# Designs tried in a protein design run: designed miniproteins, single chains, continued (5). Part 59

Each design is a single chain, and the fold is of that chain. pLDDT is the mean over its residues in the fold that is shown.

## One batch from the design tools (miniprotein)

Design m18167
Fold by ESMFold2-Fast:
Structure m18167 (fold): chain A 92 residues (1-92)
Amino acid sequence: SAMERLDALIERIEKEGKVTPEQRAEILALLESLTDDDAFDAAINRVEKVLEKLPNSPEKLQLLFDLGVLALKRAVDRVMKERGIEEKPVLE
């Protein structure tokens, strides 16, 4: 269901040629709900591929940034859980 909702949002964004703040928030929430790493990686790649076709906008750039942060946090969390280490990069 999360993947179906994500696909519908992606199609709407591609059709309208822009992303709204509400669509950004829903995409991020759907991605964060994905517990399967393969599904998560595929979903991020799909969103990024659609965004590359859109003209630059504040919402597009913010979503690209948020996607990068989410992917990095996910990768770090996987490594940290396996090793029992809690080192969080401080982004100020």
Scores: mean pLDDT 79

Design m18168
Fold by ESMFold2-Fast:
Structure m18168 (fold): chain A 74 residues (1-74)
Amino acid sequence: MTDEELADKVYEAMGGRVSKSVVLEYLRVRRELRAQHPFEEISNEQIREALRKRGIDLPLSTISEITKVVNKLK
């Protein structure tokens, strides 16, 4: 499954409350964090901090919801 296909499915599952571009940025950030920390589980707090540094400010609850949906679809 491509990041684009996964982002489309997350967008639909969340009822359009988060844009596809934001989901793609979430997936990119999570992949980069996993590459930097290959022996650790990446927390929703780490993802939120990385997204904020890139100008995307989402509540932790929203990031947690995206993570749950992504994990269910993968």
Scores: mean pLDDT 81

Design m18169
Fold by ESMFold2-Fast:
Structure m18169 (fold): chain A 70 residues (1-70)
Amino acid sequence: AEALRQAAEALRKAAEYLRKGDEVKATNFTVAASLLLVAAGEPELARRTVQAMDDPEKLEELAKEIEKRA
C-alpha cells in the first residue's frame, strides 16, 4: 500500500512540473513512480505511466486510479 501511495504522489508531482514546463523534474518523478509501481507488483500501471509521461491530465488520472487501489 505504501509504495502505491508514493507512486501516486510522484505522478501528481510529475503532472505539476510538466504543467510548469520543467520536463527534467517531471521525467524524474515519472521514473520514480514507474519504479515504485514495479516494486509494488503493478507492471501494467508502470507501463501506463511511461505512456502518459508527456500528458499531465493522464498522469493525474492514473494517480487517482492508483490512490483508489492503495
Scores: mean pLDDT 84

Design m18170
Fold by ESMFold2-Fast:
Structure m18170 (fold): chain A 74 residues (1-74)
Amino acid sequence: MVDEAGLLESLALMYRGIGKSFASQGKYEAAIESYEKAIEIYRELAERFPERRAEAEAKIKEAEALIEEIKKKQ
């Protein structure tokens, strides 16, 4: 049995983790790309699963803030 909403959330969390790892290494372009993938997955989660929308929207804002912080460092 697979919880599809949980699977999407797990995928988005993995991309956020990858982005954080790249950012900590100064690989900012790769970090931004990874965060953008996480945002796309959270957008799908919000669209397909209304019960997860508020959480997904909060995670999108977090990822967008992380991208902005990276852009300020370049």
Scores: mean pLDDT 84

Design m18171
Fold by ESMFold2-Fast:
Structure m18171 (fold): chain A 84 residues (1-84)
Amino acid sequence: SLEEKAKRLLERAKELIKEAKEALEKDPNNKLAKLALKYAEKALKLAEEALKTKDEEEARKLLLEAEEHLGLAEIHLAIYKLTS
């Protein structure tokens, strides 16, 4: 269901936010970690909005945008881990 998908994306966004914040505690000026945090926080907001909307088409659009931002967060965090 869209609700189950939104809950999974929300949980994943929270995990990535935690990882990005931990990276920034070790390297506060790291641009990759900062971008990962920004994308993960945007994904969290989009997933939360998808859970609140009663419009199924709006929920689908919000979830697609949330997935795109999660992907960007994961890529930036992965590059950070490879270059640290």
Scores: mean pLDDT 89

Design m18172
Fold by ESMFold2-Fast:
Structure m18172 (fold): chain A 74 residues (1-74)
Amino acid sequence: LEEALRSTGLSQEDIDKLLEAIGYYLKGLEAYKRGDYETALEYFQKAQELLSKAGASQEQIEEALKRAAEALRK
């Protein structure tokens, strides 16, 4: 997971913030898998808001989330 985030070219500080946001993203995926779509959306939105406050660009956020999701599939 951390190695996947490093591949996005982000700083360590940004990676730490992304790991916190990924925590929310993982909770969202768990809710989504059990069919609780409302809770899943809430967690996904929290992850987005956290990263936006950190000043990360939408593109950086999307790439980091994609790579984290790919790492989770292994």
Scores: mean pLDDT 69

Design m18173
Fold by ESMFold2-Fast:
Structure m18173 (fold): chain A 77 residues (1-77)
Amino acid sequence: PTPIERVLQVARDGLLAGLPPREILERMVEVARADPSMPEEARRLIEEAYERARDASEDEQLVILGELLARLNALAA
């Protein structure tokens, strides 16, 4: 799988496991930071979403995660 597909798989696994959106975002950031082949735009989007979610409510975190997943799917074309 591509680097972006790996991050998307982490998000899918977290959602299926019922993890809170903040924990899913944390796992996505960890995978992105560990992957030197991650496209810079994807890394930037993931990092920005994580920072926005840090002090957000759970409902706001869900919106942030959903927006991030849509943008990453577009990049993984």
Scores: mean pLDDT 87

Design m18174
Fold by ESMFold2-Fast:
Structure m18174 (fold): chain A 56 residues (1-56)
Amino acid sequence: MEEEERRKKAMELISETARYMGKGIKYLSEGDEEKAREYFEKAQEYGNKAQELLLS
């Protein structure tokens, strides 16, 4: 993968991570701890994928 394409893919995964973190925070502020947990777990998955891509 070209460096520029790798960077774009990593940024997409980071954007997904930020999006799910934002949703988790929103649900946590609304008192929905179960939904907040689901979104934080998804954020962690996307963050891990981004990290793997950047380290490879």
Scores: mean pLDDT 82

Design m18175
Fold by ESMFold2-Fast:
Structure m18175 (fold): chain A 84 residues (1-84)
Amino acid sequence: VKEEKERLLEIVREVLEELLEKGEISEEEKEEILERFEELVENKDFEGLRKLINEVIPDYIKRFTLLAELESLELAIRKEEEEK
């Protein structure tokens, strides 16, 4: 679960950094969006994460990549909860 969380947030940082370099978001927006992703991951809010990805990621390929990583994280968390 930790590895899946770290991987998702790493990809989010990379996507946001590229959007900043292209001038599509500001530095303040990058920090705000990243903080929102971190809070939603910590709270296990998968619906909120899906909504945020769809709202802020304009690139279709990057959006699909993040949604796939989110699905992997959701499955890992479900499996961990079953093992308790």
Scores: mean pLDDT 76

Design m18176
Fold by ESMFold2-Fast:
Structure m18176 (fold): chain A 60 residues (1-60)
Amino acid sequence: MDDDSLRLAAEIAEHEARVALEEGDLETAIRNYRLAAELYEKLGDEERARRLREEVEKLE
């Protein structure tokens, strides 16, 4: 698996989640934060994945 492409995908998902939050679309924000957390977990970035999961919990 190409770590550079995974990191880009994770960054895009996190960005889309932030945009959705600004627009008040909580469902889209939660979905994209979960996707970003899964991608960071696959990258071995446990700290960032955990932080994104905490963000999801805060929104639910």
Scores: mean pLDDT 83

Design m18177
Fold by ESMFold2-Fast:
Structure m18177 (fold): chain A 80 residues (1-80)
Amino acid sequence: VDSIKTVSNNILNNINNSYSFKKNGDTSSYKNNYNNYLSYSNTFGDLFADAVARGDDVSVETARRLAIDIGNHIDKLKKE
């Protein structure tokens, strides 16, 4: 649960940084930040798959809720 929450926070911070770098025209930082986003997203997916395989329903439900929160955050930034 805590690891999933930590990775979720890293994804959210990375999304916020991506929008900031794009606004400032910092293509290099945007590209590096996008690569970090992919890495965190893979880690989140691995933690979710592990929780499912172990039958850890609490971690599975936590991951589902955090995925919804991330999606809502992205939608909010796009709708601005």
Scores: mean pLDDT 76

Design m18178
Fold by ESMFold2-Fast:
Structure m18178 (fold): chain A 108 residues (1-108)
Amino acid sequence: NFATEFAEKHKDLSTEERIEILIEELERLGLEEVARKLRELKERYPDQSSLILSLALALVEAAKRGLPEEKLLELLEAALNGDEVKFPELYKEITSESNKKLTELRNK
């Protein structure tokens, strides 16, 4: 499990440092626009760092499962177009799509 392995490997790092590592991983996976939007969220909502970390982990896992950047960006942009970003709802939506993709991959 990526989230568990990431937590163990980076346990000595701050929440902000862990978010930056995940943003860099998104860039390595070719999701440059998703990475850019995540940095924007981190800058705009510095008091929500723990929720942003959870979101970053979910985004990397979704990308590794083969969810396209266009789909992830659509979900992020829909949240950003509101007066307030509902981080728990955004996290659930990304995790739901990621879990659907995992089920498809496992049933092939």
Scores: mean pLDDT 77

Design m18179
Fold by ESMFold2-Fast:
Structure m18179 (fold): chain A 56 residues (1-56)
Amino acid sequence: MLLPDISDEEGIELLAEKFREAGLPEDVARTAAEQMLREDPNAAAIYLTKHGEAKV
C-alpha cells in the first residue's frame, strides 16, 4: 500500500510479528520494525502487502 492506513505503533507491532515468525528474536524484530518505519513508512507498508500477496 502506498498510503499507510495504520499507526506507527501498530505498524511496528505487525512488522515485529512478521520478523519474529521469520526467526528473529523479539528485541531484534522490534528494533528492525522501528527502523524500517522510521526510514520509510511506505516501504514498511509495501513489505507487509507484498508478503501477503506473494505467499508461496
Scores: mean pLDDT 66

Design m18180
Fold by ESMFold2-Fast:
Structure m18180 (fold): chain A 91 residues (1-91)
Amino acid sequence: EEELIKKAEELLDEAARILVQYEKEHPNDFDALVKASGALIYLAMARQALKEKDYETALKFVEKAIELVKDNPEARKALEGAKEYIKQLLE
């Protein structure tokens, strides 16, 4: 169980890194910046939920982040991976 939490957190951290880098590379794309900022907030909330072992809440926030970053394939891939580990924690 702790191993799955760690893997999910690592992928959430990877997604956050990708989004921060994207913001630096696209400072004038306000739509992308708003979506990336929203996703980063959801990732922080998902990470907090994982620490509290509230896996249902963590999953909901990851899904909300995925919707915001669907146009960023690297961030989406990392978040889909985190989602799979969180789903395993619910089983």
Scores: mean pLDDT 83

Design m18181
Fold by ESMFold2-Fast:
Structure m18181 (fold): chain A 61 residues (1-61)
Amino acid sequence: SLLEANCSATASVTSYTGCLASECAKLVSDPTVKTLLKTCSRSTNATCRALAEEYCKSLKQ
């Protein structure tokens, strides 16, 4: 997937991770994982956001 390319034009790290969480959530069917990704992508905790971003970038269909 081209998640990075689709989200790269955002103005901030928070907007970028929010975009990644939205696109990533479309590829994930597990509701627990979806909730975790959305929570971490909007978190003020940099480690949580980084983990969400890394996971989403690693997704392959």
Scores: mean pLDDT 63

Design m18183
Fold by ESMFold2-Fast:
Structure m18183 (fold): chain A 74 residues (1-74)
Amino acid sequence: SGEAARLLWELILAASKDPEVAALLKEAFDALNAGDRATARELLRRAFERAGLHPSEEQLEAVLDLLEARIRKS
């Protein structure tokens, strides 16, 4: 959804300013690439919390779906 895409963009902007947010995003991406969606979810939750963003559970799942789709096409 558009809301999930906006949340992802805000998280990417936060990662450009905070190396810990960037590290959490990298680890979440690595986990998704390894097929570990559960670990990726926990890492994304921590990245959002550190960035001061508060996605709903539905929004978090939608962001995971967007990231997973990009991995499958790469």
Scores: mean pLDDT 84

Design m18184
Fold by ESMFold2-Fast:
Structure m18184 (fold): chain A 80 residues (1-80)
Amino acid sequence: TAEEAGKAAAEAAAKGKDGEEAARLAAEAAARAAADREGALAAGAAAGMAGIAAAVGKIAGEDGKELAAKAAEAAAKVRL
């Protein structure tokens, strides 16, 4: 699902890069994955990414949290 795809992208980015940049890239990747989906799938991805973005942002610190929040919010607004 888009939710799982977003989580996988966020997790991969977090492991591959510095915490700060990983949080930003992971959140953006997750938001991008959700944007490619429609209907309930996008809604589910947005909810999952909000959690992932919060967690990843927490790892990167305050700056990463802000970027993660923006990405999660963008995903939540994704249209069909």
Scores: mean pLDDT 56

Design m18185
Fold by ESMFold2-Fast:
Structure m18185 (fold): chain A 60 residues (1-60)
Amino acid sequence: SMELVRKAAKAIALSHGASKEEAEKIAEATLEAYERNRDTIRDEAELQRFVGEQALALLK
């Protein structure tokens, strides 16, 4: 679900030292990327991998 994507991305950003404000921006950007690619994500494992890769890419 979109809510789980946002929460997971925010948690990843926070665990890597992002501020709450930065984590929220990363979560929103990750959610947008998920919406563009939702048709290619078949299961929960692919979803977790996608969210992790997107959030980490945004952390530079």
Scores: mean pLDDT 81

Design m18186
Fold by ESMFold2-Fast:
Structure m18186 (fold): chain A 67 residues (1-67)
Amino acid sequence: VREEIEELLRRHDKDGDGKLSKEELLEVARELGIPERTVDEIMKHYAVDGRISIETAVDVLTRLVLG
């Protein structure tokens, strides 16, 4: 599960810098069945300069998927 989420996040990292914008994270969340409101909360708490690192996103999304 964690590795699958990491692969999804890396595929949506269009800049290749290991960070995702809110729009890129929304695309991943849509594939995982995570609502837009939850993505907004993640970005509010974990994003730096409007972007979230893949490492942080993997940890957060894995917790949400596994409960």
Scores: mean pLDDT 78

Design m18187
Fold by ESMFold2-Fast:
Parts: sequence; C-alpha cells; structure tokens
Structure m18187 (fold): chain A 56 residues (1-56)
Amino acid sequence: SSEERLKKIEEIIEEVIEERLGEKLSVEEARSKMSAEEVKEFMDEVIERMTEYLES
C-alpha cells in the first residue's frame, strides 16, 4: 500500500540520519548539520536504499 511505502521511506531517512550523524534527529535538524555535499550524499544513500527495497 501507499502507506507502507511512505512508512518505509521515513524509516530509511531516520536510519541514514542516525548512521551519518550518530543520533536520531529530525530531517530539518540533520540538514542544518550537513554541508551541501553531505546533503547530496545523504540523498543518494536514501535513494539507493529505497531502490533496493522497491526491487525486492
């Protein structure tokens, strides 16, 4: 369902933030602590994990 996909996207976002910054932060807080290059890397990681989930 669409709700299941949205929940998985939120889970992936939270997971990547925790892995990169070492703590659970909101997207807004996490973005404030990252450079433009780090934001790009973060987005690329989220997209990669979402793609893997959708292909499984």
Scores: mean pLDDT 80

Design m18188
Fold by ESMFold2-Fast:
Structure m18188 (fold): chain A 72 residues (1-72)
Amino acid sequence: SEFEKEKKRIDELAQKALDAIAAGDEFSYGVYVLALAVHLTVARREAEKGNQEAKELADYISQKLDEIDAAA
């Protein structure tokens, strides 16, 4: 499903952000966090239209961003 594809993409971006933190790569960290924030914005807008999968995705991305922020 599209939801499963998007979730995998979010997992990849989150892992890249964590790898960037571990490497001290502030530029790559910023790029991946920005990409996650864009995905979150899109998911939130779709959730507002009543898409329950988009709401679940938005909550998931928000949780991943909190995990990344805690690691930074």
Scores: mean pLDDT 87

Design m18190
Fold by ESMFold2-Fast:
Structure m18190 (fold): chain A 73 residues (1-73)
Amino acid sequence: SGLEELARLAEEQGDEETAAGLRRIAELYQSGASLSDVADLVRALGERAKEQGHEELAERLYALAEKLRQEAA
């Protein structure tokens, strides 16, 4: 649910690459990827968004990654 919500936010902000990346991560999760692996991939998208100047989107991605890591523990 959090992955799809942020994918929609990314699309609304014109960041189609981050939106596509989040949907790919959601497909990986449905295919058996662990919450820990998903958290790492979301964190990597956050780092990329920050490098591209999408600071608000990056902060939200970091928050989701942290939440997913806590759920995996």
Scores: mean pLDDT 83

Design m18191
Fold by ESMFold2-Fast:
Structure m18191 (fold): chain A 116 residues (1-116)
Amino acid sequence: AGERAREEARRAVEAGESGDGEEAAREAERAARAAEEAARAGEAREAAEATAGAANAADGAAEAGDAEGAERAAEAAERGARAAIRGSEKNPESGAAGGAAGAGGYASAMIAERRS
């Protein structure tokens, strides 16, 4: 679970840097699923890393001008953040709750700004 979360985090970051919002959205969704799996396995740090990857993909899609891709990636980051925060309750010493909350909050803010 944790190894997959780290791999999907890296892929999401790379997709965000590619300038392809559709690819960024797809990899962000995969990262969010990996974050949920890692959180269920008690790997809260890895879940937070996958959530951060999804948030980075959302930022990259937004910079590329792909509003739909950015929104999908941001929604994925929010889902990952919720899972990682819950998972951190099993291992609070990991610091994962703070990192995941930050990434999810940033994604939520992006969505709100675009809808205002």
Scores: mean pLDDT 71

Design m18192
Fold by ESMFold2-Fast:
Structure m18192 (fold): chain A 89 residues (1-89)
Amino acid sequence: MAEKKALEAAEEALRRGEEGDGRGAARAAMEAANAAIESGNPEVAKEAAELAIKGGLKAMESGPEGAALGAAAAIAAIGAAVEAGAEEA
């Protein structure tokens, strides 16, 4: 189910970021954003975006390689949450 995939990927992003895997955190955050859009559920999209943002911030702490990827993933997750919210109201 897309909703479960979004939350699982977002949780993976946070975990990877906390482990210092900036690239893994950024990748998981992007997967969470895509699944959140697919779910069409604004509440799931918001929760996934919040977790992905935390993962992105942790990715920035892992070193310069993670910084740009983490920021891009967080921006994508925010965009996905807005789109899901706008679509369903």
Scores: mean pLDDT 69

Design m18193
Fold by ESMFold2-Fast:
Structure m18193 (fold): chain A 70 residues (1-70)
Amino acid sequence: SEEEKKKKEELLKLIGEILRIIGEIFDLELQIKEAEKKGDEEKIKELEKKKKELEKKLEELLKKMKEIKL
């Protein structure tokens, strides 16, 4: 049905966004490790803040995904 098709399209878009955010979080974790090696405390704080914002967005998207009934 058209309703099932729309729900599947919405789910695929959410999965795509979730995967992109997970990738960004991993990239930030690698950047944090490099900043730690250099002792750049200000950079670590900046990156940790960005990571926290992405983790919050990820939680919101995961909640939306769970609420979609196929």
Scores: mean pLDDT 85

Design m18194
Fold by ESMFold2-Fast:
Structure m18194 (fold): chain A 57 residues (1-57)
Amino acid sequence: GAMAKRMAEAERLSQATAPVARQAIADLPPDASLGEKSTAWAKAHGAAARKLIEEEK
């Protein structure tokens, strides 16, 4: 059903976007604030997830 499809999609996106989010944090200087790291992670994760959703559709 629709629920099972949403759950599978969420799991796939989480697994696929994790390395992109990690790389975004790694690209920041070590002195970067927690706020900067959090923002970079959220933006990279969101952008990668959106890209995967668009490719799937």
Scores: mean pLDDT 72

Design m18195
Fold by ESMFold2-Fast:
Structure m18195 (fold): chain A 77 residues (1-77)
Amino acid sequence: MSDLELGDAFYERGKALYKQGDFEEAGRMYELAGEYYKKAGDNEKASQAFRLAAEAYKKAGDDEKAKEMEKKAEELE
């Protein structure tokens, strides 16, 4: 499976978890999606995934991880 396909798989799982209110796990899945998109060279998808991870971590009350994800997204823009 390619890094892009793995990124897509984690992104879809993150989206499903976010809709279920499992924000901490959603953040973790979006973070993994961002890392795989970055490995695939798709910086636009990577930055979007890291922004979604930041939003999910904020909803989970994990402000430190949220700031880390925002920084990762900004580094790819």
Scores: mean pLDDT 87

Design m18196
Fold by ESMFold2-Fast:
Structure m18196 (fold): chain A 73 residues (1-73)
Amino acid sequence: SAAAARAAQVEAEGAAFGRRAAEEVRAMKSLEDQLAYIGELGKAMVDAYKRDPDEGKVLRAGLAGAVEVLRER
């Protein structure tokens, strides 16, 4: 169905963004920079959910990827 195809696309885009966000945070030099990035990403996610739930889901995956890097410290 069209709905199933869209859900799969959103999940794939979210997974790709989560990986990129994790790589960006892992490359950051300081915990302060990492926390600032995560804070801005969280705010962007909330704003995205207000516009389009699918955009919000992609940014939520990015936030999850970024937060996982902090758990490695």
Scores: mean pLDDT 86

Design m18198
Fold by ESMFold2-Fast:
Structure m18198 (fold): chain A 77 residues (1-77)
Amino acid sequence: MSEKDEKLRKLAKEGAPKEEIQELFDEMVYEGVRDLIDAVADVLVKRGKITPEEAEKWRAEMLKRLDEEFEKYKKSK
């Protein structure tokens, strides 16, 4: 996170092409959402709200949706 945040700031300072800045930003958003999905699943299991098996299924479903949405987003740009 912090390393990619610094890289994003450097690209912006150096006047890198908008497309390059957008690509790195999109990658950071993807990674952030993926990490959030993992964190939510872990918390729900620790709180006894869902089983580890249910958490794996939910994580897989959410990651598939994330991949589909990012593919659509990239194709629309």
Scores: mean pLDDT 78

Design m18200
Fold by ESMFold2-Fast:
Structure m18200 (fold): chain A 96 residues (1-96)
Amino acid sequence: MESATVGIVVTAAPGKAEEVAARLAAAGADAARAAGAAEVRVSVERLGPTVVHVAVTVEAPDLASARAAADAARAAMVATAEELIAEGLAEDYRVL
């Protein structure tokens, strides 16, 4: 089994950090599973009152499959971050 990790840091609107983190975590994990990850682990960390870091770690039989699942998770988290900004729930994001 090989692993890959992708992360995103998002500045949430005041009072919205928990909602932002939950939506990012769900989107990343669901995309990784849909892409064929054998195992998915999600880490959520509060870097400040409004700053959240969400990391998705995937395991797959080979490195190419792990990277593909991690790339799917990254794309889903980016799309979700952009949606959250459009909804006024987040201000900005940075991919790690």
Scores: mean pLDDT 88

Design m18201
Fold by ESMFold2-Fast:
Structure m18201 (fold): chain A 83 residues (1-83)
Amino acid sequence: KRELLNEAAILASSGDLLVIAGEVARSLGDLETAIADYRAAVELYREALRLAEEAGASEEELEELRRKIEEAEARLAELEAEA
């Protein structure tokens, strides 16, 4: 399903932007915003993975999304421990 792959790509890109925004917030000491941005990024990456799996995306593409989820979740846990 081409539409699902396109939606997954858009969600993943949106998640990437939120990770960048979260890192900027973290660098400024705004932990509340950083946590909110990383939580939103994780949700977007998980939805992207679900759509990509349904669309039959390549294992390479699925592995990249799983890696992004794991990295974002790890950083979120670090931020929550500091808050």
Scores: mean pLDDT 86

Design m18202
Fold by ESMFold2-Fast:
Structure m18202 (fold): chain A 77 residues (1-77)
Amino acid sequence: EIAELAAAIKRDAPPLLRAAGLESELPAFLARVDALAAAGDLAGLLLYHAELARLLGDEARAEELLARARALLKEAA
C-alpha cells in the first residue's frame, strides 16, 4: 500500500508539476515522497497526495484522501 501510493504519486507528479510551472520543486517533491515511504508514513503520503489533487482542482479526490489520512491519524493516537 505505502509503496504503491508512493509509486503512483511519483508517476503522476512530474507532468503535473511541469504543467503548473513548478519544475524546480520536482526534486524536493520526489525526495519528500521517498522519505515518507521509507518512514512508513501512510498518513503523510495520503496528505501529500491530497495536496497534489487540490492543486489540480480535484476537490472530491482531495477530500477522499484527507478523510483516509484523518482516520489513520485517529487510530495512531
Scores: mean pLDDT 73

Design m18203
Fold by ESMFold2-Fast:
Structure m18203 (fold): chain A 79 residues (1-79)
Amino acid sequence: SELEKGLEIVEEQIKKALEWAEKNLSKEDYEEFKKVLEEGLKLLKEAVALTDPAEAEKLIQEAMAMMNDAARKLYEKYA
């Protein structure tokens, strides 16, 4: 339940990030950013379905790092 609530918060943050990206980025950068966020969200959904907490935590860390790195690079480019 706590993991599911966390996932809902991340989904809302992704939605807001994509709204910003659609308005501010080139079409190419928007499509690349959208792809990374969709892949990250997929990994998070896979992680919350896992029964091994260590494997789940590793996937969550990898997904969050990937999405945060992509967002940081784009914000720096368009700042």
Scores: mean pLDDT 82

